# Ledger of designs, part 48: designed miniproteins, single chains, continued (5)

Each design is a single chain, and the fold is of that chain. pLDDT is the mean over its residues in the fold that is shown.

## One batch from the design tools (miniprotein)

Design m17643
Fold by ESMFold2-Fast:
Structure m17643 (fold): chain A 80 residues (1-80)
Amino acid sequence: SLREKLLKAIEALIEEAKKHTTEESAKSGLELLKKLVDEGNLEGVITLGTAARDSALALGEEKLAEAADALIAAAEELKK
């Protein structure tokens, strides 16, 4: 399902983010993204994904930017 695709994209982004931040920060990000999905706040998911992508690009972290792009795409597909 599109929701499962979005949840997998969130999981992949958080796993990549763990290489660049603390366990606590990664956990907070995961909890926030899951809350936004549960609330149907897909604009919030896209906003956070965009911030993560822009941060990753500024740091030269291509894999993190790629994971953020996948999150944005999955959220946009679910939102239509």
Scores: mean pLDDT 85

Design m17644
Fold by ESMFold2-Fast:
Structure m17644 (fold): chain A 70 residues (1-70)
Amino acid sequence: AADEIRREALERLSEESKKIVEQTKAQIAALKANGASSKDLEEVRFQAMRQMIQAHEKIREEEKKRLAEL
């Protein structure tokens, strides 16, 4: 039960992380192709990092809630 909940949380973390990484890579590649500044690239990376942290926090809260129900 607990291991199953933790595995589901890890799977969701992996899926969200992969999605954010792929979207960020695509945005950076497009910006580089258009001659974007270092500042523009840093802003994209910063936003990706923020999205990653927020997604991880949401998944961890859901995991914690489900574990508390056991």
Scores: mean pLDDT 82

Design m17645
Fold by ESMFold2-Fast:
Structure m17645 (fold): chain A 84 residues (1-84)
Amino acid sequence: MEELKERAEEIIKKSEELKKKTSEKTAKIAERAIELAKKAKETGDEELLLRAEGLTSAVELSEELEEGVKEVDEAVQKVVDRNE
């Protein structure tokens, strides 16, 4: 039980940090992960915790991909706007 609560709290904290850094679309996924982790913490449901962990991992991957896309978009925009 205690170990489940600790994992749930870690997922909540991590997902809240990701939500602040990511796009509005992936922030909704992070919010869902937080909700599932909170329910897992209250009920002791390990399946809910596993789902929350999966969603958090998906948000992390999405953030990494989104950062890469933003870098490319910014570089392209500079060339288009300033002819550089």
Scores: mean pLDDT 73

Design m17646
Fold by ESMFold2-Fast:
Structure m17646 (fold): chain A 94 residues (1-94)
Amino acid sequence: SKIEEVKKLIDEFIKKLLEYSKTGNQKYLDEAVKTANKILELMKELSVEDQEKVLKYFEEKVAEIRPKLTPEAQAFVDVVLERFKYLLEKKKKE
């Protein structure tokens, strides 16, 4: 399902941010950006209910790993999370 695809991409995104935070290697940040863009595009195709389920999953995963992230990686995840929330609110108004 599209929800399961998005959840797998969220897991991949989190893994890449953790690798970036551990190594400082720009490759992992670049891969995280690409994965985030795929997540945001797929999110536009989901119903409001499915977007809410995926957002909750993302928030729970972020909360779990946040202490392991550098300040730069934390700022980036917060930008992605805010864009996610914006898409959900926009869809609710349609």
Scores: mean pLDDT 86

Design m17647
Fold by ESMFold2-Fast:
Structure m17647 (fold): chain A 63 residues (1-63)
Amino acid sequence: DDEAARARAEARGLAHQPANVKLNELAERAAAGADEAELKARLQTELGMSEADADALVEQFRA
């Protein structure tokens, strides 16, 4: 539905680059002390990362 597609694009304001915003949000959550296991699960489910890749990225967020 074209109306729904337009509304979603406006609501996100990010039709072209949603992955960058998701990564930034997860990085901010890690800096705020979010649970490590939860961050790993989110990276795997929302960005399709493997467990090893998610683990490495969470370690980078903590550095």
Scores: mean pLDDT 67

Design m17648
Fold by ESMFold2-Fast:
Structure m17648 (fold): chain A 87 residues (1-87)
Amino acid sequence: MTKYSEAEIEQLLDKNAAQAKALGDDKPVVQVVLRRYEERDGVHRLEFDVIIVTKDGKRTVEHVVLEGPEEVLRERLEELERELREL
């Protein structure tokens, strides 16, 4: 089974946006488009686009490639989520 889906990556990157929305905070909208996912011998490779739409309507697209064992991949996704929080 595919361990990482587009929706799961989006949830990982946007985990604090749901809480911020519940508190009435105005956070940027984050959308993920999964381009490729491969797993071999415990090494995962994710290739996806992050689409960020800020309150002022500014749209940016960043192409992201992450490769490593599950723990490293999780740490990199958490770091990317922290970067997105600053927007």
Scores: mean pLDDT 69

Design m17649
Fold by ESMFold2-Fast:
Structure m17649 (fold): chain A 94 residues (1-94)
Amino acid sequence: SMKHEQALELLEETGERLLELAEELGVSEDQRKQIEANFESLKTHLLNNPDLSIEEITTYVGILLHEVGEITGAPEEVRRIRDEFLARMRELEA
């Protein structure tokens, strides 16, 4: 659906922003690869399950962003990016 395409685009934009943050924070190459792998895994899951609701997608991304906060050691910075993502996802549900 159009909303699924928009959710995937938003996930890709959010992933790029988090990788930029990770670079600014000086995370290791292994930590960066973990973040990339987590985003690619979620993207693959969403592509294989096109019937997922926006609410379910929002839940999966919330879990991923929590994990990224732990990997980067910067949960507050990741929380800001997460809150922006969640706000935009809520607009897609409206």
Scores: mean pLDDT 81

Design m17650
Fold by ESMFold2-Fast:
Structure m17650 (fold): chain A 82 residues (1-82)
Amino acid sequence: MKKREIFPKDSEDPFVKPVIEAGKGMKIGEYEKDGFKYALAVPLLKNGKVYGVLAIYSKEPFTEEEIKELREEAGKLSAKLD
């Protein structure tokens, strides 16, 4: 089971804040929320600017395929920002 959440660019969440500050890449780690154990966070970028973060929570470790799919989803969401 997976849960999706979008965080604003001014989020103080300790898991997503480093992703906002870095402005690139992604963060994968252990993050316990609502019974989930793993989290993956990717910045929502347009023209090099951070607009937010897409995070996915899971009870199981992420596969390489799931990570690729999330990156593609974040890219599509970023394209809709303006």
Scores: mean pLDDT 74

Design m17651
Fold by ESMFold2-Fast:
Formats: C-alpha cells, structure tokens, sequence
Structure m17651 (fold): chain A 84 residues (1-84)
C-alpha cells in the first residue's frame, strides 16, 4: 500500500523524507490557494513527526494510525478554509 511504502521510505531515508515534506508544503504555498496551503502544511508536519516517531522506535502500526489522523485533520482544516 502507499502508506506502507511511505513508511519504509521514511525509515530508510529520514532526512530526505523530512526535506521532501517541507518542499511539498513550500511548493503548494506558491499556488496561492489558502486551502491547499493549510492542507499541505498539516500533511508536511504530520510526515516530519512520523519520521521522528519511526526513529524513536514507535511501532509501524502506531505511526500508521498517527498519519491517518494527520491526513484527516489536514482535510478538515482545508474544508474550514474553503467555507470562508
């Protein structure tokens, strides 16, 4: 699955994974869409924290659950921005 592939990449390449998350958020901000900016920023923050959790030895399942929660929160934040 995409999330399992992502977790393997994060575990093997922690610094690159964090950098990619940061670059993704920065790229999305250049589109000048407030909803996309908030969405991307929350996803990037979630990914960076997930990398730190994996490095600290947190279980793959707990990190997976953390990412799912972060994705849900990112979507909810974007929807709030879209409503205004």
Amino acid sequence: SAIEEGLKYMKANPEKAKRRAQLFAEFMKTLNDPALSVYAEKLAQTAIQAVDMLQQGVSMQDVKDFIRQGEKEAKELAEKVKKE
Scores: mean pLDDT 85

Design m17652
Fold by ESMFold2-Fast:
Order: sequence, then structure tokens, then C-alpha cells
Structure m17652 (fold): chain A 86 residues (1-86)
Amino acid sequence: AEMLPVTAEEIRELAEEAIEALRAGDLSKAAASFTAAALLAVASIWAGDRSPELIAALEEAARRFREAGDEEGAAVFERLARQMAA
């Protein structure tokens, strides 16, 4: 089985936690998990990480936030994916 890089998996897990918290109405938890996922993505971009798995994880996070009704959150991850792909 192909394993995702640790950072990509951490971003996926944090995005899932944020979406679950958002749907549950726990805005504090949603903000904390969202911020952690975004900071990991920014740190990876600064480190020069351009892995396809990480880009896919960011695109998936953007799609899932949009499906959850958070268009602003989706836009953040969509921009991060574009920056990493450039």
C-alpha cells in the first residue's frame, strides 16, 4: 500500500476535525484545528515541499470545507494548494 507523507496525513486529520467541529457548532475547536492545518501547509511551502500527496490533501480539504458551507476556509486551502503546485 502507498503511504501518504506524515504532513499530508496530519493536514487531512486536522481538516476532518475542523469540519466535524464546525458541523457540531464547536467554533473554538473548528478554528483551532483549521489554524493548525493551515500552519502545517504554510510551513511545508516554506520548506519547499511540492509533493503531489500534500497538494491532493490541500485540494481535498478545500473541497470538504466548501461542502460543509465554509467557503472562506475552502478558499484558504485552495490558495495553499496553488502556491504549492507553482
Scores: mean pLDDT 80

Design m17653
Fold by ESMFold2-Fast:
Structure m17653 (fold): chain A 82 residues (1-82)
Amino acid sequence: MEELEERLMNFIKEMAPKIPELSEEERKQLAIASVSLIEAINEGAKTKEELLEKATKIVKKYSEALKIDVEEAIEKLKEILE
């Protein structure tokens, strides 16, 4: 659990200085990926595999609702967990 949270926090720290340089679309993709990971953790995901599975389902739901590219949002999700 701690390792997954640390990876997410490190990704946010690395991305935070770059956020003003990101496009509106890229910021939305990053936000959806981050929120989906947090929701997956809150739902009790304890392994990287469980986190990816739960977060991917949440990302698809949000991407369809907000008309964001699902493929790009999933790519950001995988990048955070790598």
Scores: mean pLDDT 71

Design m17654
Fold by ESMFold2-Fast:
Order: structure tokens, then C-alpha cells, then sequence
Structure m17654 (fold): chain A 55 residues (1-55)
């Protein structure tokens, strides 16, 4: 299913990458704004930011 929050998170990732933020800082920012506490959403945000998700 297309999640509008994930689509917005992808646009935000591109903006923050252009601003020179680290992958980890980008991940933290998008989790803050778009992370619902759902493990699947967190995994998808980790995937689009390129951060390895250690649990």
C-alpha cells in the first residue's frame, strides 16, 4: 500500500541529503516526523536512508 507519510519521508530524505546531513541524522529526523512507532515503518525509513537497523 502507498503510505503518504513514507512518500513525504522520501522527499525529506532527498532534501536533507542535499543539505549535507549524515545518513544517521537524516534517519533520526524522518523517524521523529514520520515514525509511528511501527517496526515496519521504522524498517522502511531505515531502508530509504541507507542506515543499518540494529535491534
Amino acid sequence: SSDPAINKAKARVAELEKAGKSKLDIFKEVVKDYGSGDVKHLAELAGITGVPMAV
Scores: mean pLDDT 70

Design m17655
Fold by ESMFold2-Fast:
Structure m17655 (fold): chain A 64 residues (1-64)
Amino acid sequence: SPLDQEIDDEISLAAREMVAKGVPNEEVLKIVKEAQKYIDEHHPSPEEFREKLKELIKKVLEEQ
């Protein structure tokens, strides 16, 4: 669906940003899995998902 595609695009963009900022592949995969779990449990809108993804990226960058 268009909604699923938009969420997939946001995950792909976030993964590329984390890799570009030097986050290890193992940590990127962990964040992707956490984001997928959030989608499965909460069925967020694209806007809610972007905010959650932003929080996860911020947290991983602060822990590097």
Scores: mean pLDDT 78

Design m17656
Fold by ESMFold2-Fast:
Structure m17656 (fold): chain A 60 residues (1-60)
Amino acid sequence: MEIRVEEIDGKYAVVVTYDGRTYRAFFETREKAEEGKEMLLKLSPEEAAEVVERGERYAS
């Protein structure tokens, strides 16, 4: 599993790659995206991918 913060079209995304699939959760600020990454890193790879796929803002 890979988790990183990426800037896309002036917005920030937490990008999770798990089981050959890539998931993105968008945040309004870089700081919120980095908090989201930190929280997702505390989950299992499967749980992290599921949270992002559901579109939940994990670190809001």
Scores: mean pLDDT 73

Design m17657
Fold by ESMFold2-Fast:
Structure m17657 (fold): chain A 97 residues (1-97)
Amino acid sequence: HMEEEIEKFLKELSEKYPVPVTSKEDALKILQKREEQINSAKETIEKYRDKIDDPEARKKLLVALTTLTSYIDDGEKAEEALRAAQEGNFDEALKLL
């Protein structure tokens, strides 16, 4: 369910915005460097958290959260964070990470 939604969302973002996106196959490769990818996504979230009114910033935040949902062991927290961000509650999303 979530993997299909994530891949669809990443595909849409890749088509509309020049944002680094990851397929399911790439996610499996990245698991070997999971900590590196997680830290990068967290840095992206911190960079754009103050710009939640900007649609482009929100898209970058959603991509970072979607990446975390694919690559962390606690997928439930990542899923909850992604849902908060989708609702526009990025402060709460950041607390869950």
Scores: mean pLDDT 61

Design m17658
Fold by ESMFold2-Fast:
Structure m17658 (fold): chain A 88 residues (1-88)
Amino acid sequence: SDLEKKIKEAKEKKKKIEEIAKKLKKEIPFLEEDQALALATVILVVEETFGEEKAEELKERIIEALKNNNFEELGKLTTEALLEVLKA
């Protein structure tokens, strides 16, 4: 059924989000679990919309902003990424 397919897809997306979040926490040990999951979700949505290269670029810029405690840049990166996804 369509519902079973959607549940399977949602579980696969959850696993991908958790894997990205785990990688973010390895790079940024002070990053809280909920923050890592939120950022990982944005990265995955960019990957699904614009491809792996754009998602990897966003991930590296997010890591750099977090390492530099540049929360203004982090906010801009995530907001701009989500706005571009909404325009796609």
Scores: mean pLDDT 85

Design m17659
Fold by ESMFold2-Fast:
Formats: sequence, structure tokens, C-alpha cells
Structure m17659 (fold): chain A 110 residues (1-110)
Amino acid sequence: SMVENVEKNIEELKELAKNTEKLSIDEIRRKAILLEASVSALAMGAMLLAKDIGDEESYKRVAEIELKMTELFNQILASTDKKEQKKLLEQVVKLMEEFLKEVKRIEEKA
């Protein structure tokens, strides 16, 4: 289920944000790259499903969330400050919680 995969990514992002002080900047970057790849694949899947069911509004909302998440991940990768990386990861978590609501709505209609 896309819902279960999104929930797993949220938990992994929360754990990464919690553990920033225990990790190097490069370890945070590597984990962020893997999570971004997973998130982008899920966003693409959700957009394709929304398009297939004719839900243009959900498609646009997921695309906007994906754009905002990509911008935050780019900032995490560019950052040399663990405190900044933590705050940016916490912002990604909030967007992922918004994304989870959209995925649930799309799957209920499919």
C-alpha cells in the first residue's frame, strides 16, 4: 500500500531528525538522498493514480508538495549545519504528513 510506504518514510524521517547530533553531516546527506528517492517515487505513483481516476485537484496538490519537498531536500544536502538539517528534516516531516492525507484521499477514490 502507498499509505504504508508513506507512513514508513515519515517514521524514518522523524528518526533521522531525532538523531542528527549522533550522525555526521555526510551521513545525514546519504540518508536524506535515499529517503528523497523513496518519497519522489511515491509522489510519482500518487500523481499517476490521481490522473488515472480523473482527480486533477489531487494531482496538482501532490505535485506542489513534491516541489516543496525537493526544495527542502536540496537545502538539507547543501547545509553544513546539523541544527539547520534537523529543522529542514522536521519541515519535510510536516509536508509528508500533508502528502499522507492526499494519498489516503486518492486511494479511497481509486
Scores: mean pLDDT 90

Design m17660
Fold by ESMFold2-Fast:
Structure m17660 (fold): chain A 80 residues (1-80)
Amino acid sequence: SLEKEIDYALILMVISVGKRYANRLPSSLSKQQQIDALQTGISAYQRALKIAQEINASQEDIDTLQSYIATLQAKLQQLQ
C-alpha cells in the first residue's frame, strides 16, 4: 500500500542519514556525551528495526539495522 511505501522510504532515509552521522562522533564530546549519543542512536535504530519488521521490509534492510545496533552497542561497552 502507499502507506507502507512511505514508511519504507522513511526507513531508507533514516538508514542513509544515520550511516553518515551516527558513526562519526565529534572528538570534542565528553565521555558522558558520547555514551548519551550512542544510547540515543541505539534507541533510534531499534525503533527503525521494529517498523521494518512490522512492514515486512527486506531482510537486507533488517540485517543492516541489526548490524548498526550491534556496532553502536560494542562502542558503548568500550566506553563503560
Scores: mean pLDDT 72

Design m17661
Fold by ESMFold2-Fast:
Structure m17661 (fold): chain A 86 residues (1-86)
Amino acid sequence: SLEEALASLSPETRKYIEEAKKALENGDYEKALQYLRKAFEIDPDSPVVYLLAAELFKKMGQEELAEAYRKKAIELDPNFEEAKKL
């Protein structure tokens, strides 16, 4: 689950993901991208970071890019329910 995946991350990566998610919920796509980039720098193979990037790109209307990131999240964690629902 997203909650379990979040709990397994380093505190620093988790902080950036929480900030990115908050920015995304507020429609601040530039801020969301900034925090996602920071998370990718620390943990480049996190399924949670890929899922959040997919949600961001979907909200920005970049459907093809969103689908690519969603598929990568599932590839990294086949049991990731949140990526399956996106």
Scores: mean pLDDT 78

Design m17662
Fold by ESMFold2-Fast:
Structure m17662 (fold): chain A 86 residues (1-86)
Amino acid sequence: DELIEKFKEVGSELQEAIENKDAEKAKEQAEKMVELVEEIAKTSSPEDAVTLAKLALKALETAEKETGADLSEQKKRLEEIIKKAE
């Protein structure tokens, strides 16, 4: 699945931004990660999207803590995907 491979790629880039303490890149990669999860929810599987949203949310929490990036909007969008699946 192209979208899942893209999610892995973006996750690696987010991790690199965290290691470099680059708040701007962390926010850019977090936005891409959220957009991919939203696309997966629409086109592939809502259940897969929830699983990836939970993984992304944990990654974004780490990114906020390590880089100081404001990812509140991105985290809120992931939480809404999880909430809709309950």
Scores: mean pLDDT 83

Design m17663
Fold by ESMFold2-Fast:
Structure m17663 (fold): chain A 62 residues (1-62)
Amino acid sequence: AREHYRRGLELFSQGRLEEAAREFERAIRLDPSFEQAEMALALLADKLPEVVARVRPLLARL
């Protein structure tokens, strides 16, 4: 979980938002209580409409 979150942050800093979102999704799948990754995905969903459809099932469990 933490490894994927860190990788997601690195990709985000490089402007690779779609790939960053995928890494945050992996972090949440490994640890559904990983609040930092959930917040990061929610932020990215506001910028990438295609991410909204993919993360909706993960965030709906809030």
Scores: mean pLDDT 70

Design m17664
Fold by ESMFold2-Fast:
Structure m17664 (fold): chain A 89 residues (1-89)
Amino acid sequence: LEELVERALAGDYEALLELMDILAEQFGLSDEEKAFIRELMEKAYEELGLRAAAMAMGFALSLVVEGRSFEEIRELFEEKFEKFKEALK
């Protein structure tokens, strides 16, 4: 686990995906919930890179575990993603 965290912090997107899978399994998330988190991570990664994907992972995972709906999480994600994009300019 520590090795995966270090690899993800060093820029390894595959390590970040493995961390997400481990955390999702620990919280008992469904395949549908995992796919949703992966969707948001992929969007963040494509637009802003690994740090944004890590942020998206932590954000989406926490809200899914809290029991928020996918629609609510998407709305909150879009708001935070816009702010993050502005901060990187």
Scores: mean pLDDT 78

Design m17665
Fold by ESMFold2-Fast:
Structure m17665 (fold): chain A 94 residues (1-94)
Amino acid sequence: MEKEARERLIEILRSHGVEVGEEASVEEIAEKAVEADLPEEDKKKVMALLTAILLPEIPAAVAEAIARGELTAEDLAAIPPYLEELKKKIEEVL
């Protein structure tokens, strides 16, 4: 999952002209995603993929749905423990 989510993140960023290496850290990827003016749909996908990478405690089925863009951040907000953990991990990365 992590490798697949990471590869998808890099592809999205590169498709918008953001130069990112396959070996880039999650922190570097997140910083570049924030600096890039991504379309809203791709921004949501990036956030979902970062969530899947940063919160390994998420059940595999839920993480897969997030990576496919089927489960939104609003859906995660309905589960407060995941929202709090996500905020902490994003603050550590950004």
Scores: mean pLDDT 62

Design m17666
Fold by ESMFold2-Fast:
Structure m17666 (fold): chain A 65 residues (1-65)
Amino acid sequence: SMKKELAEKYIKEGHELLNRGDHKGALEKYKKAAELGSKEAAFAASQVYRVLGDEKLAEEFLKKS
């Protein structure tokens, strides 16, 4: 499906940004993939928010995973 393929692309881009230390960039990509219905991306966004100290948004995205 087009949504699944696009979500997988955003997840890959997010992982690349995270590997480079760009937590904000990774979050933007994971959030886009989560909007497309990716539970994996919602979980990834939750973990990045937790690392950044944003427990409220971490919990919100964990519920979407």
Scores: mean pLDDT 88

Design m17667
Fold by ESMFold2-Fast:
Structure m17667 (fold): chain A 68 residues (1-68)
Amino acid sequence: DEKIREALRRLAAAAKAGDSDAVTEAGQELAKLVSDEKASRAGAALAEGLAEGDEEKAIERGLKAIKE
């Protein structure tokens, strides 16, 4: 769980910075911890949360998507 949360934080930071290479790297790291499908779901949930301007909720949404 802690490693997954760290990967989600890295992904959120990369997305906010607009760094596509960092987003790809963080997404791949997350996929190694869970799966491509779960990482994809988490990334989508994280992006929705970030669009609402709340990093804490974005990370929480990503974590919930992985645990579903």
Scores: mean pLDDT 78

Design m17668
Fold by ESMFold2-Fast:
Structure m17668 (fold): chain A 106 residues (1-106)
Amino acid sequence: SMEEIEKIAKAVADVVKEFLRHAVPFLEADPGRDSFDPKKILSPEVLEVFEKYTKDLPEPLRNLAGYLLYLIYEKKFSPEYVANVINTVVPMLKEEIIKFLEEKLK
């Protein structure tokens, strides 16, 4: 549903924004190769809602948020699985991301 998409998109954007001050190591992680372009992986309807909540994020963080939304909404993966993916990209943030995603989505 659109309400479900909006809830997840806002939650993912809020999580990414919360870690912005601590994201310096992530922003300095060179190719961002594990963050996917949301325009390529999200459906057009999901992308429109996603951009509404993430338009003010820097591109690397917006790409991360889009990938998290894709895993949760399109692939129906658990927050624990999503945190395991993030642990490959940003190991230092895994535990905090799990807690924030579970609180925001439940």
Scores: mean pLDDT 63

Design m17669
Fold by ESMFold2-Fast:
Structure m17669 (fold): chain A 86 residues (1-86)
Amino acid sequence: MEAFEEAVKRIKEAIKEALKQSKDPLRAVGLTIRAIGLILDLSKLPEEKQEEAGKEILKGADEAEKIKDPLKRLEKIVEALEKALG
C-alpha cells in the first residue's frame, strides 16, 4: 500500500506538470488517459502485486526525474506503468 500510494502520487505530479508546461497539450492529454487506464488495471490486482508494481513504478519515476521535459518525463512514467503491469 505505501509504495503503490507513493507511486500514484508521483504519477499525478508528472501528469500535472505535463498538462501545465507541455507545448503539445493533445499528447499530454493522451498520455494522461493512458496513465489513468493503466492505474485502473493495476488497481484490479491483489494488494501484494500492487505493492510490487508500485516499487517498479517508483524506480521509473526516479529515472524520469532526470528528464527536464515534462512530456518526456510523463512518457517515461507511462513506460514504467506498462512494464509493472506486464
Scores: mean pLDDT 83

Design m17670
Fold by ESMFold2-Fast:
Order: structure tokens, then C-alpha cells, then sequence
Structure m17670 (fold): chain A 110 residues (1-110)
């Protein structure tokens, strides 16, 4: 039981629950589970990236940007977080900034 494992201090169990609900496009539940993961391990850049993606798909671009920025602050080599910032700025019409972030993501993924 992943929820029981998370309640016993396994941050990765909360990440796995978040991933399951994210895959079902249930972003409210995925956010709740990723939030539990970062409360146990606030230095997991991956969990911050998944929070950013979940808020992005809910249309909360300001919160999404802040969480992708947190992921990059923890791990500046996180290509997924740079890609996510590119997606946020593209949605907001800042195409030059978006392209710069996409270029950074491509460089890190190679």
C-alpha cells in the first residue's frame, strides 16, 4: 500500500502515487501526493518538476513557473524543468524566453 508507505516516511511512495494519478489526468490528486513527497524530501527536484507539470495542465501557469524554478534551483541540469519553463512562457506568449529555455533543455538532454 503506497499510501501506508508514504505515511511511514517513504517519500518515493508518495511520488509513485502522484505519478499514477498524473497518468490518469487527475491533477488534483497528483498534486496532493507530490505535495506529501516534497514535505518529506524538499530536495527532490523530480517531485518539484512533477508539481510544476501538474499545475501547468490545470492552467495555473504562475504556480507552475514557481515550481519549475524551484526544481532548477535544486538541480540546474534538470532538462524536464527547463522544458516546463519553456512550456509556461510559450503559453504566456513570451516566445523568445520560451525558445531559450527549450534550447537549454535540449542541451541538457544530449
Amino acid sequence: DLERQGQQGDANAWVRLGEQYYGQSDYDRSIDYYDQAIRLNPNDARAWTYLGQSYYYQGDYDTSRDYFQRAIDLNPNNAMAWQGLGDVYDQQGDYDTSQSYYDRAVQLAS
Scores: mean pLDDT 89

Design m17671
Fold by ESMFold2-Fast:
Structure m17671 (fold): chain A 89 residues (1-89)
Amino acid sequence: MREELIRRAERLREEAIEEGARRLVEAERDVPGSPFHDLEAAREFARDVAEGREPGLMRPVSEAGKEVERRLREAGREARRLIEEAREL
């Protein structure tokens, strides 16, 4: 039971990372010099943010990119909350 709930929360986080990376590339496409023109760089950023790590100096500068970052932080917090609740069972 507990292990299944944790796996579901982890999958939610992975899905948010994949979607967030794609949205970051689209949001920053017309931003000169953005590291997010590279999908792998966007995936690394999305993973760091969703897993609760600081992504170093790599940050989106567009308003749309900042919105994606905020949603990734929210998805990461929700996944961690679900994992913590499952561990209390």
Scores: mean pLDDT 81

Design m17672
Fold by ESMFold2-Fast:
Structure m17672 (fold): chain A 58 residues (1-58)
Amino acid sequence: SIAEGIKAELTALGYPRFGEKLAQAIENAVKQKNDEGLKSLIDFAKSIIATIKAEKAK
C-alpha cells in the first residue's frame, strides 16, 4: 500500500518512528474516507522524503 511504501522509505532514510506515525495518519484518512486529507498527507510525505534525500546528498 501507499502507507507501507512511505513507512519503508522513511525507515530506510533513518526515520522509522516518523514513517510509522505518517503511515498511521494515512490509514486513518482512508478509514474516514477523507480524500482531501489523504491527498495532503501523501503530498506532504513525498515533499519530506525529497527534502531529507536532498539534505543527505550534501
Scores: mean pLDDT 82

Design m17673
Fold by ESMFold2-Fast:
Structure m17673 (fold): chain A 68 residues (1-68)
Amino acid sequence: MSKSQEIARIIGEAFALGAETSVEEAVEQGYKRLEEILGKDEAEKYRPVLEASARMGALARELDERFS
C-alpha cells in the first residue's frame, strides 16, 4: 500500500471510530497511526482532516439514532 493509500485508510478509520467511540478518541488513534508513517511534524498537518472525518462519523451515528 502506498503512503497516500495508508493516509486515506487512516482518515476513513477515523470516521468509523468517531461513530463508534468519540471524536477525541478517533483523532488520537488516527494521529498516532499517521505519526508512525509520516513523522510527528507532517502528521500534525492532518489533525484537522482527522477531526473533520471523526465529526462526520459521530454526526452520521447521531442522525441514525434520531431518525431510525
Scores: mean pLDDT 82

Design m17674
Fold by ESMFold2-Fast:
Structure m17674 (fold): chain A 66 residues (1-66)
Amino acid sequence: SLLAEVEALLEEMVARAKAQIEAAGGDVEAFEEFVEREWEPTRAELASLDQAEVLAELRAALARAA
């Protein structure tokens, strides 16, 4: 499903952010707790949107960040 693709892409973005925080000597555990707390609310909001448009925008954002 498109929602599963959005979730997979968000997990990739979270993994990249976690790696950057760890490399900077930041609090990875606090970041993981933040992600866990916000995951289901964010997923619920995304499920109310056009997943195809969300997926396209996230892919474009990752391409711009590369």
Scores: mean pLDDT 77

Design m17675
Fold by ESMFold2-Fast:
Formats: structure tokens, sequence, C-alpha cells
Structure m17675 (fold): chain A 75 residues (1-75)
């Protein structure tokens, strides 16, 4: 079944980027093109949120949602 990820503490910008890179690599290794596209869209959205001055807590919450969506596509 799909794993549910809850981010309880805000991640740093570097941790957010590292997590997205790890998700992208995982999606590529699984050969799931839809998951790859979803992670690329999530990276773009995170860059937009950072540029717009969104708090790291909000970005971290969005990241958790994106992780859950990627995991759902792999199962």
Amino acid sequence: GAAVVTILQPLSEDEIKRTLDSLLERARQRGNKKAVELVEQAKKKVEEMIKNGKPLSEISKYLGKAINEVFALDE
C-alpha cells in the first residue's frame, strides 16, 4: 500500500531539494514516467514557493503531499 508521509518539523531548503532529488531518482529507477513528471512538477512548484517567500513549514507540508502522490503512482 501507499506510504503516508507527515513532516512534523520544517525542513531546510537544502533538505527539501535533497528530498526532491531522491524522489526523482527513485521514480527513474522504477521506470514510472508519471512519477518522474510529478516530481519534476513538484520541484518547479517548490522553486516558485521559495521565490514567493513562502515559509519552510508550508513548503515542507507541500513536499509531504507530493511524496504521498509519487508513492501512490508507484503502487
Scores: mean pLDDT 77

Design m17676
Fold by ESMFold2-Fast:
Structure m17676 (fold): chain A 91 residues (1-91)
Amino acid sequence: GMEEAIRLAEEAIRDAEEFIELVKKGGDVAKQTGLALRVIGYELDVEATGNEKAAEAARLAHEAVLYALKGDIEKAEKLLEKAREILKSLK
């Protein structure tokens, strides 16, 4: 149920946050790739739970990773902030 969806979305947000920090530092491309793939995996797992709010949070975490890859760190951080606020509303 809801607890699983929230946990998976929290993991997506955590990995997206670490990804953004690594991109800002300009380091560890292999770790960046692993984190990005994990965020995508968590988004799919959250979507499979049927919890729309948790899925929205995970999707925003994935979008944050994509904007960070494009060099738009400000937008990436704003998307991650929105993901956290959605999760906070579910607790």
Scores: mean pLDDT 87

Design m17677
Fold by ESMFold2-Fast:
Structure m17677 (fold): chain A 78 residues (1-78)
Amino acid sequence: TTLELSAPLPALAAGESASTGLTVTLDPNEQVELTSTSYTASRVDPETGQRVVVTLSNITYDEAAHTITATLTVEVLP
């Protein structure tokens, strides 16, 4: 299994956001069951006190290509 971003995420300041494509390449013998097409997590950065929201959206499994693709969005709240 290999994880790849379509582009590196930039350093973000408060109020900024960035998105990139995420591709997970599975080994041919890996079994995958998708239970959700989106996932969101948030936490406060202990160093800056800023809240960071990470969202995976448009999660899709391509069985023929053995890949999972998603859009990764990172947002730093003001």
Scores: mean pLDDT 75

